# Ledger of designs, part 27: designed miniproteins, single chains, continued (5)

Each design is a single chain, and the fold is of that chain. pLDDT is the mean over its residues in the fold that is shown.

## One batch from the design tools (miniprotein)

Design m16915
Fold by ESMFold2-Fast:
Structure m16915 (fold): chain A 60 residues (1-60)
Amino acid sequence: MIVGEAVLGGVRVTATVRGDEIEVEVEGEGSPEQVALATAHAIRIAQIKAAKARAEAALA
């Protein structure tokens, strides 16, 4: 399972890859800016991990 996680201030965001979808879970409290940045970072990490896994599978 591919998961991206980011923590910014009091906000923790977990982005889980489910096929073609990314499921986002937000925990804690923070400013809207902190939530937005943590969410963007978690999604980016999940996408990079998914792309790497696909590239490795294609090269094998």
Scores: mean pLDDT 81

Design m16916
Fold by ESMFold2-Fast:
Structure m16916 (fold): chain A 85 residues (1-85)
Amino acid sequence: MEEELRALQPRVAEIRAAFDAWVAAQRARYADNPEIQALLEEFEAAMQAALDALEAGDIAAALEHLAEAEKKHKALVEAIAAYEA
C-alpha cells in the first residue's frame, strides 16, 4: 500500500481533477437530497485531505485520511442506494 501510494504521487493532480469532476456530477444528480449532499461534503473533505497529504509525500497521513474517506464513502453509497430504491 505505501509503495503503491508513492507511485500515485506524481499523478495527484490528475486524480484530483477526476475526483472533483465526479463529485460535481454527484452533487448535480442528488441536488434535492440534503442527506446525500452532506455525505458528499464529508467524503470530499476526507479525499481532498488524503490527496493533499499524498502530494506532500506524507504517506502516513494519506493512509489515515483514506481510511476516513472509505468510511464516508460507505455511508454515501448506502444513502444513495436507499434514495434510489
Scores: mean pLDDT 84

Design m16917
Fold by ESMFold2-Fast:
Structure m16917 (fold): chain A 69 residues (1-69)
Amino acid sequence: GPNHPNLATTYNNLGVVYESLGNYDKALENYEKAVEIRKKAGLPISSYQKTINKMNDVSVKVLKAILLG
């Protein structure tokens, strides 16, 4: 179905690519999709904790960009 774990892995990898390119909005969108798929699949938080940590890292980078100009 649409909540396949392999699709979550693809979105997580896209998030990493966008983060490395400095496209933080697209990175967050893809990380959020990866987390949502794993949650809907009933996977434990340990399966997506690394992605949540990446989202927090990106949020800090976005905040710094806003504050530093």
Scores: mean pLDDT 83

Design m16918
Fold by ESMFold2-Fast:
Structure m16918 (fold): chain A 56 residues (1-56)
Amino acid sequence: HMTPKEEAEAWRKEFEKAGYEIVEYSDDYVLAKVKTRKNGEKLVGYDLSLRKKAEE
């Protein structure tokens, strides 16, 4: 098991590796921006306990 802090750091790094720019994060939350979106920016948010795409 990871602590919530370790889980938050792991998700943050995964988003950065996937090419998303991290807009903000906390121990239980990551919000990332699509770094290389050509036709505009897309935000993706995740709750670490209930990982899901941000609702539009």
Scores: mean pLDDT 55

Design m16919
Fold by ESMFold2-Fast:
Structure m16919 (fold): chain A 114 residues (1-114)
Amino acid sequence: DEYDKKLEELTEEAKKRLKEKDLSEEEKERVERLYEALQKGIEELFRELSRLAREKGLDEVAELFEKASTSRDGGEYFDKALKLLLKLIEEGNPEARELLLSLLIAQIKDALEK
């Protein structure tokens, strides 16, 4: 319940930022990387999320996304990665917040173009 509510709040923020075109050049690059990976498939999205997480020093998040890309239980590892990102955001980690917002924006963009 608390995680679902937090994720919904971040999703509304992502929708607003995309609508207002309020994206920095770095955020736009992250969104484009995730969007292109998503077009190639879910396993490629998980690989790109792992790479971006590692670039931001979110090593535990990166390991969960890597396991999501290679495991038969990819959905379970993805859920664990999202919950860890939400926990880190609650603890005031700006890199976790930026990564999750970029993911949500990329997913919203994909949904709007279908």
Scores: mean pLDDT 84

Design m16920
Fold by ESMFold2-Fast:
Structure m16920 (fold): chain A 65 residues (1-65)
Amino acid sequence: SMAIEEYGRKLAEEKAEELREELSERSLRVMLQLAYKEASDSKSFEEAEKSVEGAVELARLIERA
């Protein structure tokens, strides 16, 4: 669904803006790439939200590594 994909993309972009000073450009890029891909594959708004949260967690792990 286009609505679910757009919702996931918007949520990912809002999180990227929120974390812009905490995370490097590299970590933010990885987060956005993963979140965009998973948003296109999401079948529900809940799944899209969980995908974005997972991408944020991965980005934080990369930043700390």
Scores: mean pLDDT 84

Design m16921
Fold by ESMFold2-Fast:
Structure m16921 (fold): chain A 81 residues (1-81)
Amino acid sequence: MTKVLESEDKEELAEKIAEEVKDKHAKVKITVYSDKGKYTEEVTLPSGTTKEEVLAKIEEVESKTPGKVTKIEAEITPIEP
């Protein structure tokens, strides 16, 4: 089942994503919205990916997004083993 998560706090979002992938692999679409547009990156997170690892990926997508960040969204799709 695909889940969509949004948060103004990227650490909170990273924690929620890590919880969703603790026991399953998932494809995660991270979209950073800004006043100049949006940038989306899709990553595959293996089961057990930590909050710190997810946060690093969110920060990478944010660094590639031009303008002032307004919102971060993650779409999580589980992958069967």
Scores: mean pLDDT 80

Design m16922
Fold by ESMFold2-Fast:
Structure m16922 (fold): chain A 78 residues (1-78)
Amino acid sequence: DDSLIARARAMATIFRNWGHDDLADAIDAAIRARDRDTIRDIAAIFDDMVARNVNTDAEAQAHRDDVVARVRAVIARA
């Protein structure tokens, strides 16, 4: 669905801004391939990421590391 694709693209943009070009390219490739399971799982990680509240720089870094690990796991299973 267009909404899932938009959220997955938002994640690719965020990952590119974080310097994870390889993961961003992998997300873009999944979108191009119409891999619905990967797109859905990436969109869910995006939704969780924007819903979380963090109170310190250390919590923000740990949260980013967690998001990167989750996306990497999804891409590895695709």
Scores: mean pLDDT 82

Design m16923
Fold by ESMFold2-Fast:
Structure m16923 (fold): chain A 60 residues (1-60)
Amino acid sequence: MSPAEEVVERLERARSLEERTKIVTDTVNRLLDQGKLDELDEVQLAAERVMSELELRRRR
């Protein structure tokens, strides 16, 4: 799987906002360090989508 696909799968399995944020941040930092800008763009789009969904799900 691409890094973006892996991130999406892991985010869907994550149970908390903190866990999801960590998954995205770790993946983005790793891709930046490796110079994989193409994959980084896909991961950032996936992260933005998931974060928007989590904001809409905020109960408190």
Scores: mean pLDDT 73

Design m16924
Fold by ESMFold2-Fast:
Structure m16924 (fold): chain A 65 residues (1-65)
Amino acid sequence: DPELEAQLAEIDAYVAELEKRGNTKLAELTRAYSRFVLYRQAGPEYRKEAAEAFDKFAKLIGAEY
């Protein structure tokens, strides 16, 4: 899906900016959560990708908070 890929690329660019600023944890949280939301909205074909992104997000907040 070209629209999904464009949205993912935009998020990856923002995440890269956060990493350059030294906000590594926020960058990882933003990437994981945004991918979860985007894959979830993309439909059932992306259910596994959405679940993986949510799992990463949950582990990040559980490990760091």
Scores: mean pLDDT 80

Design m16925
Fold by ESMFold2-Fast:
Structure m16925 (fold): chain A 93 residues (1-93)
Amino acid sequence: SVDEILKKLKEITKKMEEIYQQTKAAAQAGDLEAAQEYLKKGEELLKEFQRLVEELKKAGASKEKELEATILQFRMLANLVGMWVLVDQMKKQ
């Protein structure tokens, strides 16, 4: 159902936020390998998120539910970009 898909999108968004915090901790510890593995996990979460957004559209979600998914997608991208920046900064140190 639309509500089940939206619930999964919210759960994935929370996992992305957790992985971003783990990436920050790895960066502070100087653990480039761990930071890169967290970034890879974040990229995999974004792919799963995008798959579920397509399912949400096919399920006939209301404009309100589509807007909720769009806001979550913005949060997903912001955290992933934050991880890319941290990994890039570590490689230049």
Scores: mean pLDDT 88

Design m16926
Fold by ESMFold2-Fast:
Structure m16926 (fold): chain A 81 residues (1-81)
Amino acid sequence: DELGKKGLELAKEGEKLIKKGKEMMKNAKNIQELLKGIGTVLRGIGLAFQGYILGKKAVETTGSEEGKKALELAKKVLNGE
């Protein structure tokens, strides 16, 4: 199940980038550092959306277990959990 695996990879990377970006924002000492943190969060959100779409497609097509994990993780990440 390549779709489910890819969706899960994207959702995990999205979660990682959002956490990294939030940490960068919290520790920002100037506007440039704050903007870099914001950009990192936005990139992470984009990856989580891709993970959501691929995970959903994998679940709807084959009932993919990796797709279910991708969907759950992406939903958690996009809901700010």
Scores: mean pLDDT 86

Design m16927
Fold by ESMFold2-Fast:
Structure m16927 (fold): chain A 85 residues (1-85)
Amino acid sequence: SYDDIQQDIDNISFNVNSTISSSMPQLSSSQQQQVIQRYGVVSTDISTTVQMVMSSSPIDDVQRQLDQARQSSDDLISWINSLMS
């Protein structure tokens, strides 16, 4: 349902923002810039999913875009965690 999709969007956004917020004070200026650049991809994927929900796109199309946003967010979180190891 669209409500389930919206909950997933909120969870993805929360997890990414929490990871960035907790990690940024521990990163170099160069690493912070790389996080910002990579976050641009995640932010675009999330924003596209939100726009598709708002425009009442078919649920299957929204689910595919949500899966892409989930993948890009997981990749970013994993990459940030690798910098902290």
Scores: mean pLDDT 87

Design m16928
Fold by ESMFold2-Fast:
Structure m16928 (fold): chain A 59 residues (1-59)
Amino acid sequence: APELSDEQLEYAVRAQNEAVRVAATTGDVAAAEAIGREALDRLGLSREQGGAALHKAGL
């Protein structure tokens, strides 16, 4: 998986937290999925690459 900069990692964490918040507070899984897809697209990552990058960062 590509290595993310600290700024890109911070963005990814914030996007993941927002997606979790939306799913937990609204139950709108489609909205949470859209937030995740938008973040991955902006970072130029696949779902697998995004997960691997967060795991490598200890998240």
Scores: mean pLDDT 73

Design m16929
Fold by ESMFold2-Fast:
Structure m16929 (fold): chain A 94 residues (1-94)
Amino acid sequence: GPELRRRAEEYVRRAEEAARRAEELAESGKASIPEAIGLALRGIGSAFGTEIYARRAVENGELSEEEAERLIRRAEEYAKRGVRYALEAMKLGQ
């Protein structure tokens, strides 16, 4: 089966989940600094995982280069969003 493709898609999902949790943490006003940092790092790591598996999936004929680039861009956008919300969640005061 297309294992490398499924791995890439799984890492995109992990990046999206980390971004969503970071947004919820920012909106809650009850920021844990370690939790915010953890979510940002999880998003970044998931984007890196997406790139590794998406590139390998292209080499293995499981994805086109265009499909791989779309997955990588989506994961990077989620990672960037997660970092922004994590920074907002870590604000002490105004």
Scores: mean pLDDT 85

Design m16930
Fold by ESMFold2-Fast:
Structure m16930 (fold): chain A 54 residues (1-54)
Amino acid sequence: SKKEEVIKRGKELIDKGATVAEVVKEARALSEQLGLSRSDELQVIFEIVKYYEE
């Protein structure tokens, strides 16, 4: 799904050592490009940030 694509990209950036701010910026940009709703954008950001804390 489009949400899974954004989550995958975010996790790849975290694994590469990107900061939370950089990851959130990229996730927002990709969500907008893929046409995700604001609600879906917030959900994928939450999942990405959760991965950062795990």
Scores: mean pLDDT 80

Design m16931
Fold by ESMFold2-Fast:
Structure m16931 (fold): chain A 73 residues (1-73)
Amino acid sequence: AERLVLVTDEGLSPAEAAELTAAIREALAAGVEVHVVEAGGDGSALEAARAAGAETYRAKDIEEALEKARELA
C-alpha cells in the first residue's frame, strides 16, 4: 500500500479546503494511506483532512512536523 504524508504551515480558504478534501478522498479510494501534519496555521487543513477521513496531526513548528512525517513515512 502507498502512503502519502502532507505537511503544511498555511491556513486554507474554503475553496482550497474543499479541493484538499476531494483530493484526499480520491487518494483514500485508490488505497493510499493519507496523513496530514499541520505546523502552525489555523487548523483549516486538519479540518479538511478529517472531513475526508485522513489521519491528522498538529505540530508546534515545522521541525516537529518534519519529524512526525519521517515517523509516518
Scores: mean pLDDT 81

Design m16932
Fold by ESMFold2-Fast:
Structure m16932 (fold): chain A 91 residues (1-91)
Amino acid sequence: MLEEIEKRLEELGVPEEVKELFLRLVELWSKRPRKPLSAELQEAIEEELANTSNPTLLLQLEVVRELGELSPEDVEALLAELRPLAEELAK
C-alpha cells in the first residue's frame, strides 16, 4: 500500500513537497492496467527487502511491490521518472 512507501519517504527525511509529488506519481502509475506480481517475483522482492538496509533500494522495492508486474519498458520508464526525485534526495 502507498502507506508503506510514505513511511520509507519519511525515514529518508524527504521534504513534504517532494513526498507529495512522489506519492501522486506512484498513485497515477498504480491506476494503469497491469498484471499482479507473480509468486516468484513477489518472493524475490521479499528476499531483497529482508537482505538490504539501503533506504533508497527499500523505497524502490516497495514501489515495485505496490505497482505489480511491470514490463521491462515500464520499469525503465518508471525509473526514468523516479531518477530526478532520487537525485534530489542525494543532495
Scores: mean pLDDT 66

Design m16933
Fold by ESMFold2-Fast:
Structure m16933 (fold): chain A 69 residues (1-69)
Amino acid sequence: EKEQRIEEAKKDLEKAKPSEFEDVVRRMLEEYGLTPEEAGKVIADLLKEGKITEKQAVELSRILRKLAE
């Protein structure tokens, strides 16, 4: 299910170290089949919940833009 894949992606990203961010974002797009919009929402939700810092959210968004294009 799509919602289940989004939840798994969110858990993976929450546990990821900064050195793992590119691999996790790639997994979200390629393995979980999330759209760039859905992956961006996961990043935004984690930032709102205080599970990642603003700096980490900026880096993740930059990686997402690079991998989605």
Scores: mean pLDDT 81

Design m16934
Fold by ESMFold2-Fast:
Structure m16934 (fold): chain A 68 residues (1-68)
Amino acid sequence: FVLPDPSELSEAQLESLLALIEQEYREGKISKEEAIAFLTALAEKARAAGREDFAARAEQLVREIEAS
């Protein structure tokens, strides 16, 4: 699983990517640890690219998965 560059994605594409990661976690295709690692890496890349809103949304999803 390779994450695309967040700086090149539209808002809708970023939302779809977050939804896809959550869906794969819920379907058992990726573990909780893997989902958190992917979202954390995505948030870091987004923040480095100046996409702070997207980074915050990815971090929010990490918190929701950690709480489950």
Scores: mean pLDDT 76

Design m16935
Fold by ESMFold2-Fast:
Parts: structure tokens; sequence; C-alpha cells
Structure m16935 (fold): chain A 71 residues (1-71)
């Protein structure tokens, strides 16, 4: 039935969303461990860019350099 088909599609979407959330949390944990000087906002930006496939070390260096320039 259409209802069963929709239920299966929703379950798949929920599973994909949960996988994304798990990866986001793992990325945030790694950032906090390796770059404790970053703010929560900077850590969130770094996590999003990591999930987009950018190099985490290069992004962290960019964010820290910007902060040091303001200090």
Amino acid sequence: SLAEEVARARALIDAIAAEYEARREAALEEIREQAPLLTSAEARELAERILAGEDPRAIAEELLAARLAKA
C-alpha cells in the first residue's frame, strides 16, 4: 500500500539523518579534543565544513589565525 511505502521511505530518511547527526557529533568531539581554543560557534562551523569534505586541520588553522588577528 502507499502508506507502507511512505513508512519505509520515512524510516530510510530517519536512518540517514541519524547517521549525519552521529558524524556531526563525532566531528565536534574531535574538534574539541584537538582545538580547545575554538568557540562553540567556530567548532560548529568547522564540523560542518569537515562533513562537506574539507581538511579539518586547514580549517582550524584558518579560524585560529582569524582570532589571533583580532586579539
Scores: mean pLDDT 66

Design m16936
Fold by ESMFold2-Fast:
Structure m16936 (fold): chain A 92 residues (1-92)
Amino acid sequence: MPRLVSEEVHKLADGSVQITVRLEGDDGRLVTVGAYVEKDEPEAVKEAIELARRVALDMLRTRGPGERTGIQSYTTSTGSTVTLDGGVQPTP
């Protein structure tokens, strides 16, 4: 079963929020998903965290070492923009 390694939420000086979610698979693969929210709005941040977790879990199940999502944009229920980028850490 994959495990949550870390969930970091950083408020930036410009009022935006950077979210980083890391999951580890049973085989030791690490997936990191970053999400950027333009405004520190509690509901938008919660949706971004949930989305980052879902993307990380999906990547761990469907993607191999070194694979990335590329930059993706989503609109929250509040109308805020969330930008995501995720990758599976390469393992030898």
Scores: mean pLDDT 78

Design m16937
Fold by ESMFold2-Fast:
Structure m16937 (fold): chain A 88 residues (1-88)
Amino acid sequence: SIQTLMNRLRELAKRLIATTDPEEQRRLLEEMSRIVDEILQSSNDPNVYREVLDLLMELIRQTTGPLDIILELIGLTLRVIGELIDLE
């Protein structure tokens, strides 16, 4: 369900913010990317897409990881924006 995916995404986001290990950050981000893709494929509700965007934008502001992690988060954010535009 979308609620299960959103809850899992928020748990992974919390872990990403809490960790200082770049390898753990990369593993968490890979799992988050998979969950974002599942959400985008499973829902056509713009409110769900906006909730995902809010979470990703917060992660970009709070993450202190290496540049590659920040760039991957930006890439995820742009993908969600693109899908949201297609719904409007």
Scores: mean pLDDT 84

Design m16938
Fold by ESMFold2-Fast:
Structure m16938 (fold): chain A 79 residues (1-79)
Amino acid sequence: MSYEEILEQFEKEGPEAIRLLREAGLVSEEEAAEIEELVEKAIELLREAAKTGSEEKLKEALEEAARAGEIAAEGIARA
C-alpha cells in the first residue's frame, strides 16, 4: 500500500466512519470532534509524506491516526 492509497482511503472513509460513530452514540460530540481533528492532521501529514517521500511524516501521520483510534475505542468501551 502506497502513501497515495492510504491517503485516498482516509479521505473517503474517515469522515463517514466518524459520522457513523457519532450517529450510533458510540462516541460523544466532543470525542467525535477530537477524532476528526486527529484524522484531518493525519491526512495533512500523509499528503506531505506522499509529496516528499518523508518516512518521518508518515510516522507522524500514523501516530495521529492511532490516537484517533484510541479515543474511538475508549468512547465505544464507555457506551
Scores: mean pLDDT 76

Design m16939
Fold by ESMFold2-Fast:
Structure m16939 (fold): chain A 77 residues (1-77)
Amino acid sequence: SMAARRAARRARRIQERLEKVKKHFEDIYNKLKANNDQQTLEEIEKLMKEEKRSLYEAIAHVFPDEAEKIIEEVDKE
């Protein structure tokens, strides 16, 4: 799918700029836990366990538009 391809591309950029963007994705994950968003957390865990994706790759897959925005902001540096 287009979303999956965008997520893979964003995940690669996230990995390259992990030092700068790690905090943003951890904040998303922490917010999901604080809000007890069980459905989204289960999807992230499934992607990590079944697809062997990193946390950042899983978040980029679930929130492709938000991940794209974060990466675009980092890329504007």
Scores: mean pLDDT 75

Design m16940
Fold by ESMFold2-Fast:
Structure m16940 (fold): chain A 70 residues (1-70)
Amino acid sequence: SARDKALSETYVKNTQLMTNIIKKQSTDKKKIDEAERLTLKAEANVDDAKKVTDYSTKLSLIQLEIEKEY
């Protein structure tokens, strides 16, 4: 539905913002590369709310790991 697509687009936007925060807070290239990769996958799958949610969740876990290190 159009509402589901709008929600998926919002989640994709949130993954982009989270990746930008990770890039500012961390020097860990592996975590930065994985965050960018997850954002690209979310962008490519914007019409699949379940996949976008999975990628967003994985990105949130990377952000939490960075917060625990600092």
Scores: mean pLDDT 81

Design m16941
Fold by ESMFold2-Fast:
Parts: C-alpha cells; sequence; structure tokens
Structure m16941 (fold): chain A 71 residues (1-71)
C-alpha cells in the first residue's frame, strides 16, 4: 500500500507540473493514479509497482487531456 501511495503522489505531481493544473486537483489525481496502479497489480499479478510508472504516467496524462477537451 505505502509504495503505491508514494508512486501515485510522484505521478500526480509530474502530471500536474506538465499540464499546469491547479493544486486543488492534486488529491483527485493522486487517488486516480493509486486506483489505476492497484487495479493493474490485482488484474495482471504485477508485484513491482515501479514497472507501472511509465504506464500510469501515460494513462493519467491522457485522462487529464480528455477532461480538458470535454470542458
Amino acid sequence: MEKIKELAKEIAKEVMEEEKLPEEYFEELEEQAAAFIEGMMKGFGIEDVEKLRPLALTVLRYDVRYLKAKQ
């Protein structure tokens, strides 16, 4: 759990910096990243959270861009 939370925070910070999002979105992005990582670990039997970093970053970037395009 702790390693997932740490990775999720790092991913959320990186995506927020890249996409210039307001700080108010940080916790939502952190929760989205954590849920994605947990889902992938459970669904695909992945034990090393660091292997999911590139995929989680990519997915979260697209999710943010998709939300911006819909508004």
Scores: mean pLDDT 79

Design m16942
Fold by ESMFold2-Fast:
Structure m16942 (fold): chain A 75 residues (1-75)
Amino acid sequence: SLAEYEELLERLLREVERLMREAGLSEEEIRRRLEALREYGRQFLEYALEHGLSVEEVRAGLEELLAAVRAELEA
């Protein structure tokens, strides 16, 4: 369901916020990046619903997004 997908996205966004804060980003940069990621995440969830992706497939996609954010912050 959309609610389950949204829960997974919110968990991802909370983790990303923590990582960005720990990496020393400013509050303005954190808010800007979270806004962009929330928009991207919502588009992914809409795609997932349209194409009948499972909760496990959505979780995997969001975990890949988290890994990409972590790699960017470490670069």
Scores: mean pLDDT 83

Design m16943
Fold by ESMFold2-Fast:
Structure m16943 (fold): chain A 96 residues (1-96)
Amino acid sequence: TLEEIERRAEEVERLVEEGKVDKEELERLVAEIAREAVRAGVARTDHALLAAAYGGDEEAREELAERLGLEPEEVRELVAKGLEEALKELRERLAE
């Protein structure tokens, strides 16, 4: 539900403020929240789709591939580079 997604986002923000989360853990938590948001239908942004695809959501991978003019396999290769690198490439593609 939206409330569950918001609660998890608030928890992650609190952990970041306290300095208790490293970069890899933060990326994992962000990907998990984005996957839940996409599945709940509350987020359809390319960044949320990328994070959901990184988290293993096949529908998000297919939708992102269609939006970027890529094959789903190319999106799989993109997320295999890690979330930060994939987000950098996505920003560069959307900056046009």
Scores: mean pLDDT 69

Design m16944
Fold by ESMFold2-Fast:
Structure m16944 (fold): chain A 60 residues (1-60)
Amino acid sequence: MEEVVKELVAMGYSEEEARKAVKAALNAKEQGASKEDIIEALVEMGFSRELAEKAVELVL
């Protein structure tokens, strides 16, 4: 988790937004959601599609 947050921060996202997106993606992954379903859920929560896709790519 910390390594994924650091990667997103290196890409230009704030630590706060990166950490929230990563936690949401991990929670959805643990519940068996597909990659695309997780991306759409993060976008619906207010994250940008770019951040959602990067968080899912790094977590999955």
Scores: mean pLDDT 80

Design m16945
Fold by ESMFold2-Fast:
Structure m16945 (fold): chain A 60 residues (1-60)
Amino acid sequence: SEMDKLDELSRLLQGAVGRLTTEQLLEIANEALKYLEENPDVSVKEFTDFVRKKIKEKEA
């Protein structure tokens, strides 16, 4: 469900607090929400994998 995807987004971003800046967290949140809007049928797993990848990219 959409709520499950948003809950996972929140959990993953909270887990990245202290490793990423507030600006980087906001950028990932915006990218993730745009991805969800463009891909409404995406699975929870695929969505969380997308968010994890974006977090990893910002840590590089």
Scores: mean pLDDT 84

Design m16946
Fold by ESMFold2-Fast:
Structure m16946 (fold): chain A 95 residues (1-95)
Amino acid sequence: MEELRKELAEQVRKIGEELVNIAKQDGFEEQAERIKELTERAVKALEEGNFDEAIQALDELIDVAYELEKKSKNRLDVAVQILALATIRAVLRSL
């Protein structure tokens, strides 16, 4: 369980970094900052074992990612990251 939690936190961090890079590349600095803040919140919650907080932060991150996907030139890349976040959220709910 500890190892899975650390692996999930690392995956969320990588996904968040990719979404921030896409948002910055597309010129959406405000969305990039929101994604960064929500990613850091989700990672911290996962590292602390606070699954309710992690799920809430992931839900908010997914919502922001959907806003980005709608207007991004890299829509497929954003959609893949959203699917990965949704999968992590589903795993957390099963714990």
Scores: mean pLDDT 87

Design m16947
Fold by ESMFold2-Fast:
Structure m16947 (fold): chain A 61 residues (1-61)
Amino acid sequence: AERTFSPEEEARLQELIRLAKRVADAAPDLDTLSANVQKLVEAFKEGLEKAREVADEIIAA
């Protein structure tokens, strides 16, 4: 068993995956999907909370 993340980091990664699926489901076309995924990835680099915010904005649009 190779563990590269702490339990907290693993939970955050699982949450990001869940948000990414939700964002992908909300995209009406591939161009929007590509842009939304890029925004989500950039937000995740700043933190999971920022990623949640961006995902929520995309879904609420």
Scores: mean pLDDT 72

Design m16948
Fold by ESMFold2-Fast:
Structure m16948 (fold): chain A 69 residues (1-69)
Amino acid sequence: MSKEMAELLKELQEALRNRDAARVVAVYRKMGFSDEQIRLRAQILLDNPPSEEVRENAERVLAELDRRA
């Protein structure tokens, strides 16, 4: 277990590298995370980002989730 999980992780890494927040959110949903869990994770990363890339992706993910709320 599992080729599917490995493929989702690869897709997530590609989406993060491309700063594609819509795709990041879609991959997390396929992994079984709720929008609330995705938002909480992004907020935690935004409060203390280990890098600018992580901060940029967290900010974009929050904006994408707000677009639907």
Scores: mean pLDDT 80

Design m16949
Fold by ESMFold2-Fast:
Structure m16949 (fold): chain A 71 residues (1-71)
Amino acid sequence: EIEELRERIEELRREIAETRKEVEALEKELEDPEKAADPKLVARLAGLKIRLIGLEFELELLERKLKELEL
């Protein structure tokens, strides 16, 4: 179980890194005022940011659980 937690933490860190790249790329696109007015792009960015928050929250929970088991 501890090894499974470590593997999931590693997986989450990779997913977070990839999602951050997508957020960064889309934020750069939205620096264009015409694209910032596109509700589809704004909604996509919002969705990615919500996804990122969820992944970061799950990572924090698993890291705390791992610490409790390793203490």
Scores: mean pLDDT 82

Design m16950
Fold by ESMFold2-Fast:
Structure m16950 (fold): chain A 79 residues (1-79)
Amino acid sequence: ALPKSIAEKLETFKSGEEEVSLIDIDVLILGLAVEKSTPNSPVTEQELDEAFELSAELEAKREEAGVSPFDITSKFKLS
């Protein structure tokens, strides 16, 4: 099995198929930014914008759940 591409990881998080933590979102955003800088990458500004939207949704869910800002590992389903 090949490792899941960073773009596929975005789709997995966006669909709510996988629970997401702050560290997962940071890794996704960094990975998408790196992929977007590659000349033949299918990653566009849209995927990066979607990742930032997921980050905002995660922050809202974390605030509603009352988790500590220092808790970077607690996971939430997005969507």
Scores: mean pLDDT 77

Design m16951
Fold by ESMFold2-Fast:
Structure m16951 (fold): chain A 80 residues (1-80)
Amino acid sequence: SEEEKKKEQLENLVKRVLMEVNGYSEEQAENIISGKISMSELSPEALENLQMAMGAFVTDYLPEEMSEELKEIVKETLES
């Protein structure tokens, strides 16, 4: 579905931020995304960078009328 594709794009963005900005390994980034590693184990700076990247993704990559759907996916992903 389109929603699944957007979630995949968001997860890929999260993975990229974790690996390139915060220096996590690919395995660690995937474990954080899958919930095997709690997001609470991230540093406050890493969590802020992740939230900013997700916010930029919603703002820059998707039209406004689609943003509400992606905001829910972002919220769900951050809470997972």
Scores: mean pLDDT 62

